Designed miniproteins, single chains, continued (5). Designs and how they scored, part 24

Each design is a single chain, and the fold is of that chain. pLDDT is the mean over its residues in the fold that is shown.

## One batch from the design tools (miniprotein)

Design m16805
Fold by ESMFold2-Fast:
Structure m16805 (fold): chain A 119 residues (1-119)
Amino acid sequence: GETIGPGGGALSRVELREPATVELAGRAARAAASVPGVLGASAGEWGPRELLVGSVAGEPADAGDVAEAALRGAGGTRAEATGGSTGSAAAGRALAGIGAGVHQALKDGKSPGETTAHR
């Protein structure tokens, strides 16, 4: 997984294929946050089609599971709205997710249940 910040967490950006209202994006973010290993999720400042998702260090959530949960939360019933994105695509997009509150929390080492750094 991708690690962003000295806290040892990971931040992923998930894109919804269809334009979503702020309300739908909020539902998608809440659904994504229910995936094991997710620290939190929020609708991105970059538009109603983007979610920022933070994962705990050492046990990051699978990007595919996060995308599928987000799509179901937005009222979608299939994992097709992200255009067949795999974990590699989500990892590449994570590098663009700077300034998010979740990213700042991970950078500050405020991940719940984490006490061990790898390197």
Scores: mean pLDDT 47

Design m16806
Fold by ESMFold2-Fast:
Structure m16806 (fold): chain A 62 residues (1-62)
Amino acid sequence: MMIMQMLLEGVRAAAEAGPEYLPVAERMAENARAIGSSAGPYGQQLADEAVRVAEEARRRAE
């Protein structure tokens, strides 16, 4: 579970760092989703939040 939280925090940090870091945030969110699919319900929720953060950062950069 700690790994999923670290990935989510990494996505948030990359999203906040600026548009040039959006690809990093998106890759981290994809990794979180892949890991989260086997991490149980809470892991899946953290992965979904990571993806949501990356998507919101992408929309903000549009």
Scores: mean pLDDT 78

Design m16807
Fold by ESMFold2-Fast:
Structure m16807 (fold): chain A 56 residues (1-56)
Amino acid sequence: DLDRRIRELEERIREIQRRIEEAKTKNEPVHKITALEIERIGAELDLRHLKEQRRR
């Protein structure tokens, strides 16, 4: 079900964003923040693809 996967992915993106803010607050190394940002970008790409497939 595309709508459910889209919702789950939106929640995941919010979760990753929270973790990025936490890492920044804790002054974590840049490579950890970069890894989280890459994970967020991947989730955003997946979300875009799912939305595109739904509208087909």
Scores: mean pLDDT 82

Design m16808
Fold by ESMFold2-Fast:
Structure m16808 (fold): chain A 79 residues (1-79)
Amino acid sequence: MSETERVFQEVVELLGQLRRALEAGDEEAVAAIVARLKAIVARYPQFRAFVEGELQGFVEHHPDPAVRARAARALAAFR
């Protein structure tokens, strides 16, 4: 597996964990995952647009307004 493929898999798994943390209202887990994603995109800036797009998807498409609000804060903290 290439380094790029491995990093992409890490990003996808972290975004899955982030969705679960947002749905649970686990602010500590959200902050930790966002910090980890920021560290990844600092090293691999090519993934920044992908992560921002996925977070924007949570803001726009989640049926729960509380989860959408948490996702918007997570996106702001990531940017």
Scores: mean pLDDT 86

Design m16809
Fold by ESMFold2-Fast:
Structure m16809 (fold): chain A 84 residues (1-84)
Amino acid sequence: TATAVVTVAADGTATLSLLVDGELVAQGTAPAGGSASAQGGGYGAGVGVDEDGNAGVGLVPAGHAGALLGSAFAPAGGTATATG
């Protein structure tokens, strides 16, 4: 099982953590208005952050960006998890 966790700081900086079977396999960071991706363990995750610090996260199998397994949204100061 894979999970993509996004945590957004009050300044809109998002940290993306990709966990496979509970193990952290990849991590990325994105500023407000930016994006980041992380890949590992047969999965990929992406985060996009708007200028207000609202973040969307998606989880896909590696090499299959069209096969969305899960998605979640977090506001500035919030945390959200996508699972697949």
Scores: mean pLDDT 82

Design m16810
Fold by ESMFold2-Fast:
Structure m16810 (fold): chain A 85 residues (1-85)
Amino acid sequence: KIEEAKKLIEKAREEYDKAGELFEQALNSTDEDERNYLFTQALYEYQKAAEYVKEAAKLLGIEVDFSKPLRENIDELEKKVKELE
């Protein structure tokens, strides 16, 4: 249970970091088609991160507040798992 949640949180962090990198690339792109492609990929990675956060929270019996930035939810889940191991 805790090990499964930890793996999901690690995946959430990885996808969140990828989304951030893709957003940075999109913001620095001067080509509209490239920018749109990169934003689409960033949103896809962000959605994957959010899904992993939901699954991890469910395993830990924690309610996720999606009105907060996804980064804060990932940080809180990482902290919780560290306290439970």
Scores: mean pLDDT 82

Design m16811
Fold by ESMFold2-Fast:
Structure m16811 (fold): chain A 87 residues (1-87)
Amino acid sequence: MSREELEERIREIEREARDVEALARTVPGGEEAVEHARRALEHARLGEEYLKRGDLEGAEKHIRRAEEELRRAAEALARALQRAADA
């Protein structure tokens, strides 16, 4: 995987995680989604640090963890939105 591909994945994670965090803060029960979005952003930051050091393997490990946390954030947000709609 190229450095440019990893940089693009980090940018996508940051954008999506910020969007999830912003929406989750407006939804009752969105706190779990906010926590996972914040963890995704922290792992994206670590991935960027590893990229700056030229460690593509270390960067990808953190990007993968950021993507996992982002998935958990989206799932938690979906549950909170469904509960809010059902109320």
Scores: mean pLDDT 87

Design m16812
Fold by ESMFold2-Fast:
Structure m16812 (fold): chain A 67 residues (1-67)
Amino acid sequence: SAEKEKLLKEAAAYYAGLKARNEYTGEKVEPLLKPPEKIEGGMSMGRALKNSPEELSKKMKEYIEKV
């Protein structure tokens, strides 16, 4: 669970960065940073998202709101 939360936090930070850039420039921007594909323990990004897509969305919102 801790490993999954780390992945979700990193993904949220990555997507928050993309959102911030897009809102600042007012245009669609390609991701310059690659999101973490795997976390420690071997869990893949797809696996974490599949198991907790709702949690990722929640963490992403929380991370974005913390400014």
Scores: mean pLDDT 51

Design m16813
Fold by ESMFold2-Fast:
Structure m16813 (fold): chain A 89 residues (1-89)
Amino acid sequence: SLEKQREQLSQEIKDLLKKLGVKDESAEKFGKLVLKWPLEKQQQILKELKELLKNGKYSPLNIASVLHRVAPSQEDSEGISRIIAEQVA
């Protein structure tokens, strides 16, 4: 089902964020946030994060930039900012 595809993509995104150095707690929060995103946006974020991993661009700023650019709404962008702020504390 479409919902199961979203759940699978959310899990892949969480796992990839952890590989990029995101703390487990923050990766779980991002996973919950992106689970509500349209399938196309989940696929886009997964692709963009894989490119960061391939290119060695592991900085919080580069991860944040990708997440904000793909975010489907201002509310999602604000959620990203909050999770990132909690990660650097």
Scores: mean pLDDT 80

Design m16814
Fold by ESMFold2-Fast:
Structure m16814 (fold): chain A 94 residues (1-94)
Amino acid sequence: SVIDRVLAQFRRQLAALVADPSLSREERHDRAERAILGAYATLKRARDEYGLVSEEEVEAALREMAALAQERLGIPAERLEAVLRKARGLESFD
């Protein structure tokens, strides 16, 4: 499924960030945030343009990606909640 593919790609991106000794803590956090937003853009297009996923499936995938980023990179929950709010804001014309 599109969800499984996007989540598998996100897990690979997180593993690469964890394994890269050249990245600072903040650079890992910033790249993880961009990965979540990029994954959301892919899922939003699959929902809105192709009807391949539901809104509920997109929200569940966002929550799973946030949980993985917290577990693997130690990103604070409050920062991840801000990322999720930003992702939801991408559904507005503002």
Scores: mean pLDDT 81

Design m16815
Fold by ESMFold2-Fast:
Structure m16815 (fold): chain A 90 residues (1-90)
Amino acid sequence: SELLEMLREMLELAEEAVRAAERGDILSAIGHTLRLIGLALDMEQKYDLSPAERRIIDLAIQAGRLAIQGRIDEARRLLEEARRLLEELE
């Protein structure tokens, strides 16, 4: 489904943001997080999202935001939770 593909893309962007921030590349982390937010807005506009889908989106955005702040361990924890929730939808 297109929705599941977009959710996977969001988690990939969140992972890229976390990895970039871990390397001290804050500009790339910001770039990945902004693209992630853009996808989230597109999904909200296009689909009637379930609570589980909204939670995955919220966790991905928060992971990106925390990564930009240097809170890497917390960002990784949220990203792991988001991936687990996505697996339940597949």
Scores: mean pLDDT 88

Design m16816
Fold by ESMFold2-Fast:
Structure m16816 (fold): chain A 82 residues (1-82)
Amino acid sequence: SALELGREAREIAEKATTDEEAKKAGLLAAEAASRATTPEEARLALEAGLLAVKKSTTSESAAAGIGGALAGMGALFDLGAL
């Protein structure tokens, strides 16, 4: 579910010690955002994406995090929560 994916993405981002882990979190955040049907699910995806950016030291991992965050924002906008 989007909620489970968002929680997984956030947990991976929180525990990320490598750019590969940060990239994985960003990609999962984008997937969670694409499946979000509630503002809670969309916010989790946004938060996970932003945290993935914070944990990134490479442009590749940062781009994945930015993608996740933007997807989460888009989902929030579509759900009328912005």
Scores: mean pLDDT 87

Design m16817
Fold by ESMFold2-Fast:
Structure m16817 (fold): chain A 57 residues (1-57)
Amino acid sequence: MEKYVAKHSYTATEPDQLSLKKGEEVEKIGPPRGALVEVRNKKGEVGYVPLSALEKV
């Protein structure tokens, strides 16, 4: 299971993106789309976030 933690807070700028809080844990669930990766948060929300905002755990 591929887990990541947000290195900093991120505010979604596109409708298909997910906002993150610093330290928030997310799970990779889909293929990367350029510099973005599809993730799911603990609330069950799904969206794309920049891979550069994430650190692998």
Scores: mean pLDDT 80

Design m16818
Fold by ESMFold2-Fast:
Structure m16818 (fold): chain A 99 residues (1-99)
Amino acid sequence: AVAPLSAEEVERVRKKLLEISKERGFSEELVNYYLEIIDEAVRRDPAAARAIKLLLETQEAIREGKFEEARELLAQITEEEEAALNEIIERVEEKRRKE
């Protein structure tokens, strides 16, 4: 029931992650970990990709002091989308443990 992200939406998701990562002082290794999760989600599971988009939009809203909008964005994430994202995270972590 979830449509795949467009190329423009994928680029926005990546840019939002990079901006947040810079503000939070994330290491290059942590940034690469999150980018791998985004790439795996976009490639394999549109539900996981939508959850990532909503989570990053929630973080942007929090950063801008728009706490009501952040709550509304977070509430849009379904249990199925959350489960799909968790599966993608587990797959990326398993791949990294084998490397």
Scores: mean pLDDT 84

Design m16819
Fold by ESMFold2-Fast:
Structure m16819 (fold): chain A 82 residues (1-82)
Amino acid sequence: SMADKLIDDFAKKYGLSPKIKQNIKSKFDGINDIYKDTVTTITITGMDFDLRTSKISDSTIAKDLGVSVATARRLKRRAQSL
């Protein structure tokens, strides 16, 4: 799906492990299928922008990606160096 490709591209860009990538995919599996691609696109695109601009908290990134706060903090720092 478009959502899966977007998540794969995001994971590749930030060097996410296969486990973290699957956790992100699983998070979006609970969303209504009619809106899944749209919600995923908005969430990942907005998060990619915010990761680069430092506008969102580590806790928000952790919640949105389904990862630990420590992992979110590392992702944010990596994005800021791009």
Scores: mean pLDDT 81

Design m16820
Fold by ESMFold2-Fast:
Structure m16820 (fold): chain A 71 residues (1-71)
Amino acid sequence: MMSEQEKIDEALRELGRVFQELSADPSLSVEEIEARLLAKAREIAERLDLSPEQLAFLEALIRWEARVLRE
């Protein structure tokens, strides 16, 4: 059984891999990358049984990173 911290760590590793793959595609805008990462975070949350607060944290992190990338 995974701890809550291990679930978040696994979610962040998966999101990091997806972000690297999406960032390598020059046809994708930052908005498209953000949308795909948000969809992936929701999929991970269902699979790992993340709390609503943990999912909200991941979504906030994704939105913050997308904002920084547009600067």
Scores: mean pLDDT 81

Design m16821
Fold by ESMFold2-Fast:
Structure m16821 (fold): chain A 73 residues (1-73)
Amino acid sequence: SKAKEEAEKLIKEMKAKLKAGQLPSDAEIDRMVKLINELSKLGIQTKDRELFLLAAEGGVLLIHAYVMKRLAA
């Protein structure tokens, strides 16, 4: 699905930024939240475990980004 492809790409990009010690932008954080919500809804509707695993991975990255943002404040 389009949402799955966008999530895989954004997760890869966000992982690379966090590994490099770079803080994701507010726009990237907002987009991740939106994609996690879309994947979660699709996973419930389709009973697709892979969509839930992508949502979980995105959620972990989002928590990491928020923690880094708070520590930089």
Scores: mean pLDDT 81

Design m16822
Fold by ESMFold2-Fast:
Structure m16822 (fold): chain A 58 residues (1-58)
Amino acid sequence: DVLTAARYVIEEEITGAKNPFLTDEERAAITPEDLARAKEVIERMRQGGLEGARALAA
């Protein structure tokens, strides 16, 4: 699940700590488009738009 891996990468960037469930290979496989999509999902969740976040998580 590339979108889940992208969310973990964003969390690593914010916290400065490696996620033990995410491999270096998975990090390298994430595209800038996947990161942009993950940021949109996180932003919609933060705004209380759980349904909107679900629509973006295709």
Scores: mean pLDDT 69

Design m16823
Fold by ESMFold2-Fast:
Structure m16823 (fold): chain A 72 residues (1-72)
Amino acid sequence: TPEGAEAFRKASDLMEKRGYPQAAKAARAIAESFATGRPADLSALNLTKEEQDALGEAVREASGLPSAPPAP
């Protein structure tokens, strides 16, 4: 969705600023996936749990959503 692509682009910028380059790449790949409809290959990025959590937080912040619990 367009809103999803925008949220992940903003999350990518936040991850770059916070020193999570792999999370920033993942967010950009997801944004491109939403924009183009092509699947993103995220497994090659080997994100740590910390990077995954930081990315999730940034996406929620970019989407204007309240703080959410970690994904199951």
Scores: mean pLDDT 71

Design m16824
Fold by ESMFold2-Fast:
Structure m16824 (fold): chain A 75 residues (1-75)
Amino acid sequence: SKEEEFRRYFRRYERGLVFNDRELIEEALREMLSLFEPDELLAELRRYLREEQFLPDEVVDALLARVEKEIAELK
């Protein structure tokens, strides 16, 4: 499903962040953007992190700010 693909791509994105792997970060972002428009992706990330992962607002806001910046830097 689209949700399963999103979770798989987001997991790759997280791995890219952990290992500072710029190529993996950009690849995972492009894969997520193949499923959602940028605004839709940010909304789905907020929903997933808050409602399914139960992360604090401060952590969610920090991650979304990073994702938004990374999307803007995609070539």
Scores: mean pLDDT 86

Design m16825
Fold by ESMFold2-Fast:
Structure m16825 (fold): chain A 91 residues (1-91)
Amino acid sequence: MSEEIREFFSFAMDIAETLRPEVEERSRDARERVRLEVAALAAALSAALLAEEYGLSREEALRIARELFRRVVEEGEKLSEVVRRIRKELE
């Protein structure tokens, strides 16, 4: 359990780091930066969970994380709704 959790979080954090340029570009103040960092982490964790559930590649997980972040931050969609749509496409 502990080792699997560490590997999972390491993978999710690696995905979150690929979203850092988007967070930096959009951050106007410290409060917005924190919100965007939380959104990036949520997108990365969601993508990592989908990758584990559906046996997706790292590249596919990165694409999903980027789509989740963009739709939540740019289009104002709810994270749960975007995840639900992606799940239907993977089934």
Scores: mean pLDDT 82

Design m16826
Fold by ESMFold2-Fast:
Structure m16826 (fold): chain A 82 residues (1-82)
Amino acid sequence: DREEDVRLLMELAGLSEEEAREVIDLMESEKLTEEQAKFILEVVRRMAEATESLTEEQRAAALEAVELELKYRLGEIEIVKT
């Protein structure tokens, strides 16, 4: 659910709705610039820090639904050097 992913990015990474939607759009892209890839990695790092404050169930759900998906998608997406 795209709206659930947007909500999680806003809550866990402290992104605006616009920034959260941009991250999802980049994740769905076939190619990323190095700057875009670094931005996504920074978002994943911030989410990992935020999940430490959640309940065990919420942390597991957030990691599976967003962080793992972001890391997996980043590994599948071609990173274009500028």
Scores: mean pLDDT 64

Design m16827
Fold by ESMFold2-Fast:
Structure m16827 (fold): chain A 79 residues (1-79)
Amino acid sequence: PSDEEINLAVAEIGLSTLLTVEERNPDLDEEKAAETAIRILKNAGVPEEIIERFKELVDAGKPLVEALRETLDLISERI
């Protein structure tokens, strides 16, 4: 696998875990969870386009669970 594919796989694991936590705990602070998602993506070293797309989804008012799912789909397409 390329370094990009490894970075994307690490981000996928992190975001999948966060998605599971959010789905099981709907009363969690969505703003802090969104910041955590951005931190996971940045720390994994994913392409900036993926980080920007996640931010666009959140800024457009998509529920965090939906933004996480769409971002995970985007990551899966690039692995």
Scores: mean pLDDT 82

Design m16828
Fold by ESMFold2-Fast:
Structure m16828 (fold): chain A 95 residues (1-95)
Amino acid sequence: MITEEQLKLAKEVVEEALSIPNLEEILDSLFPEDSPEILELEKQIRELAESQGIELSEKSLRLGALVAYIASRHYPEPVPLLAGYLYAVEVQKKE
């Protein structure tokens, strides 16, 4: 069960990520390989998106997973996964 506080924290992570110019290029340079952890986060974000009736592109899923991975260094779940999902949706809207 997601609390209002957890949702607010996830949205703050997304707003910070969206404020960073060239974040997509930075993330690609820092994570050039598809690690097992990133692939598992991509799977979890895809499953969450499908449960909400949303189809995400592979690019949006990967970027969302990278944001979730970074957020996991600072916040316990479900904040990282929720932030990754919300970021993936925002990336896809701009495509």
Scores: mean pLDDT 78

Design m16829
Fold by ESMFold2-Fast:
Structure m16829 (fold): chain A 96 residues (1-96)
Amino acid sequence: MKEFKKALARAVEKLKAGKTDLTEEEKEALRRLVEEARRRLLELALRLARELGLSITVDELGNTEELPPEILARLEEEARKLEEELRKALEEARKE
């Protein structure tokens, strides 16, 4: 986790400095961040579906057009919260 955060912080610093020559490790760190966010949102969506009495499979969740509007709205809200949480964690890693 610490090595991942350092690679991610380096990628962000390069982009802020106007450099686009990211290393493969820095690109991989950005890709892993997106995948982790997707996994957390998927777990949250399944939990919300259970609370609302809906039976939703992982495959059905992959098709967002078929999700109930209530679940989509909550997922969008949680995605925004997760983005802010990740942004704060990245800033903390940069300072250390």
Scores: mean pLDDT 64

Design m16830
Fold by ESMFold2-Fast:
Structure m16830 (fold): chain A 103 residues (1-103)
Amino acid sequence: NKLKEIVEATVNGKLDEAHKLAVELGDNISKEELAEILKEIAKKSKELLKEKYPEWSDEEVEILIEATLKAIELSLEGKKSTLEIADEVEKFLEKALEELKAK
């Protein structure tokens, strides 16, 4: 399904493809449906990330899930370019991972 393709593209770093698919999906969903879509994205992201990175801690996987959700949510809004989304997600990841390391 299209939602699975968006999650797989995002997790694999194919941000241009993920952004294009998410914008197309976003044009056809209501704001009320967004919350349910984000829940499904979180579930699929957790499955894929745990399969791809079995050596990562649960805390690191949760940070990646949050980054994936942020990227897809911004893409669904259709207001930012792929480059802007990538920059924002990268800054989020760097900060979240440093905060985890400080614990």
Scores: mean pLDDT 73

Design m16831
Fold by ESMFold2-Fast:
Structure m16831 (fold): chain A 76 residues (1-76)
Amino acid sequence: MKLTITDGPTGMETLSVISGEPGDADLDKIEEIVKSYGGRVLEKKPDSFLAVVPKSKAEDLKKDLLKEYPDAEITT
């Protein structure tokens, strides 16, 4: 799994954007984690994943994703 967490664009400055390629990861489980932090999944495919999460929760979300998927590459 290879994901990037970035600051939200203009009009979404209070949000962080999660994007990338989840690959073999369980997309439903990733969506559940995103939703547990008040986030929302915008696109859910093995080769294209896009979600948003409150910026204040992005670090906790990253830690939870790495706990579930320790071999994941997550960049910020």
Scores: mean pLDDT 80

Design m16832
Fold by ESMFold2-Fast:
Structure m16832 (fold): chain A 63 residues (1-63)
Amino acid sequence: MEEALEALERFIKSNILDPEKREQYLKEAREAAEKGDFDKLGEIAYKIMQDYKKNRKKIIEKS
């Protein structure tokens, strides 16, 4: 759990440029980890990945 949380936090800090959205994701990830809720942590990671893919798709469309 700790390693997964640390990896997710690093990803959020590096890839989520909006400070408000970054703080929200970090809060949700930490709460899920504290509860041992792996499913919730996975859902949070999925939402982050969707935001990342949306940005990546925009870059590809402009390329």
Scores: mean pLDDT 74

Design m16833
Fold by ESMFold2-Fast:
Structure m16833 (fold): chain A 65 residues (1-65)
Amino acid sequence: GLIEGKTPEQLVLDLAKLARENPGADPAQLVQDFQATLNDDDRLALLAEVPQDKLVDAVRAVQGR
């Protein structure tokens, strides 16, 4: 659960960092890959707090091309 370790905001920041390291990656694919590394609880909680569109937008913005 999100009460342990990472918050939704921290997960978004982790995804943004991954996006910086992979600027050529497809944003949607990168979000999918990142979510696959999370526990079911963290993934569900992240989705409930931060909609998918916001995650993709964060990746796109951080990739900066």
Scores: mean pLDDT 73

Design m16834
Fold by ESMFold2-Fast:
Structure m16834 (fold): chain A 81 residues (1-81)
Amino acid sequence: SKKGALGMIDTMARSISSQTGLSIDKARSSIGKILAKISGTKYPPTIDDMIKALSKIPGKTIIKLSLKSLGKEDKIDKIVN
């Protein structure tokens, strides 16, 4: 559902923000870029693009790719384990 997808993205963004010290907006932007790439679309992804990406790839993998794109690979184990 749209609410479920947005809630999952919000939870991921808050986890990244908490562990990295980056703003929630920067975390959401990074997640959005990963979701756009997974869905094969341009940033910013639509809600339907986000749902499609989340159905294909586990949330833990999206967090990992987002942290890597932010240069925060050292934080992966703190968030996804």
Scores: mean pLDDT 79

Design m16835
Fold by ESMFold2-Fast:
Structure m16835 (fold): chain A 71 residues (1-71)
Amino acid sequence: SLEELKEAAEKAKEELFKVLESNEFSLEEKEQAYERFLAEMEKLAEAYPELKEYLEELKEEVEEEYKKVLS
């Protein structure tokens, strides 16, 4: 269901946040994790256009967290 897909996307975001907030990962590893997340969200939006708005909100939240890594 779409609800299950939203839940899966939210879990992916939570896992990415753990990576981005951790001091155990290099900047390159954090960048790779971020890029993989964006690619997964793009694929979901293409397959399920009704999720596009929700996935765009998730990407914005992740982009803000990633910007903190670069600061």
Scores: mean pLDDT 85

Design m16836
Fold by ESMFold2-Fast:
Structure m16836 (fold): chain A 96 residues (1-96)
Amino acid sequence: NPDFQQNIDDLTTLSPSQQVTALLQFNRNIRQNLSDDDYNRILPSLQDAIRSAIQGDRDSFRRSLDDFRQVVDTLSPQDQQIVSDSLRQSIDIARR
């Protein structure tokens, strides 16, 4: 999904505080909208990304996002779309 890769790239251009804001909003949204199985599959890499953003560790953040992307590729097509749309919205809100 080229739009999802663009979302990942855009997320890495945010400040650490905006990255934390975006990912916390994203986590709240996907917890309500994903299947329990798909949410539990992405949660570890998402938590690692949030932790790296809080610490301002850009290298760990990029690795966590790469792991997150790989897990997202294993989700149902419906849940992949929910993840892509929710991440885009969370980034756009955090930039304001």
Scores: mean pLDDT 86

Design m16837
Fold by ESMFold2-Fast:
Parts: C-alpha cells; sequence; structure tokens
Structure m16837 (fold): chain A 79 residues (1-79)
C-alpha cells in the first residue's frame, strides 16, 4: 500500500513539474494539458485512498495547482 502511495505522489509531482515546464516554454498542447491534468487527478485519488495525513493534504493542494494551470492552458489554446 505504501509503495503505491509513494509512486502516486511521485507521478503527481512529475505531472506538476512537466506541466509547469511546458507552460513556461510555450510548447504545451491542449492534449498534453488534458493528459497531465488527468494524471494528477488519478494520482491524487490514489494517494487519498491510502493516506489521510499531511502528505495527503499536500497532494490535494498540488493536484489543485495542476488542475488550475491545465485548465488555464486549455482555455488559452482553444482558438
Amino acid sequence: AQERADEAYRRLKEAYERLKKLYESGTITVDEARELKGEAGNARDEILRVDSGPRAAEAQKLADEVEKLADETIEKLKA
């Protein structure tokens, strides 16, 4: 159970870093933003199933940041 939560947390952090880097470089696509939003949401849900401590709260906050950035990116690229 712990290994699954640790992997999910790692994937969530990686999704955030990738989304932020692609956004800053101006190379992000709508499909990439949607994929990373989905990855972050799935990872957050997996963490929350097995962890209710401070790491779970941090994961929720990080997932919220990914969702916000991805949604903003998708809106800007819908042209």
Scores: mean pLDDT 80

Design m16838
Fold by ESMFold2-Fast:
Structure m16838 (fold): chain A 66 residues (1-66)
Amino acid sequence: MPLSPETLEKIRAYAEEIGMDVPTLLRLIRAIIDGGLPASEEDLRRFAERLGVSVGTLRRLAAEVA
């Protein structure tokens, strides 16, 4: 399913804040959720909190980028 415009805008704002382009940030989110990076459930929770979304929204975002 396509991401909501509101979710994409939050991702874009966060990417700009950390100095990363949106496609790279989306790949990073997917890699974290797939367990390819050394990230804990707490890291996912903090990342979702920083983006202003739920962990469920973050997982959905990663799935939609796949």
Scores: mean pLDDT 66

Design m16839
Fold by ESMFold2-Fast:
Structure m16839 (fold): chain A 60 residues (1-60)
Amino acid sequence: SQQEVREAFEKAGLKPSEEQVRQTAEAIQNAVAAGADPEAATRMVTKHAIDKYKANPSSL
């Protein structure tokens, strides 16, 4: 899932740090562990992380 997160950030025109990719991937895994659909969790969490980074890069 780290590779998918990295590709999503790059497609959005961002250059994520390894730490940002790792944190986003962990958030996805936590959501899935809590019962979320893996595909939906990946899309929603990654989108949220990208939106958060665009609004305030220091928040990631």
Scores: mean pLDDT 75

Design m16840
Fold by ESMFold2-Fast:
Structure m16840 (fold): chain A 68 residues (1-68)
Amino acid sequence: SLEERAERVLADWQAGKLTPEQFAEELVRIVRERARNPDKPFSPAERALLQAYRDDPELHALVTRVAQ
């Protein structure tokens, strides 16, 4: 599920298993998946991923590049 994907991405990011570019790619995938069901509430893992993204300006540039 989307929630399970978000939880896995969060765990891998917190464990240092993802590069910033890989994190950006996974976040773009999660956002695109959410676009298919926009009325679903954000999970705690999705909120934590968005918080990590918000707190890092370099991730903003990477997400924009990956989303193209």
Scores: mean pLDDT 76

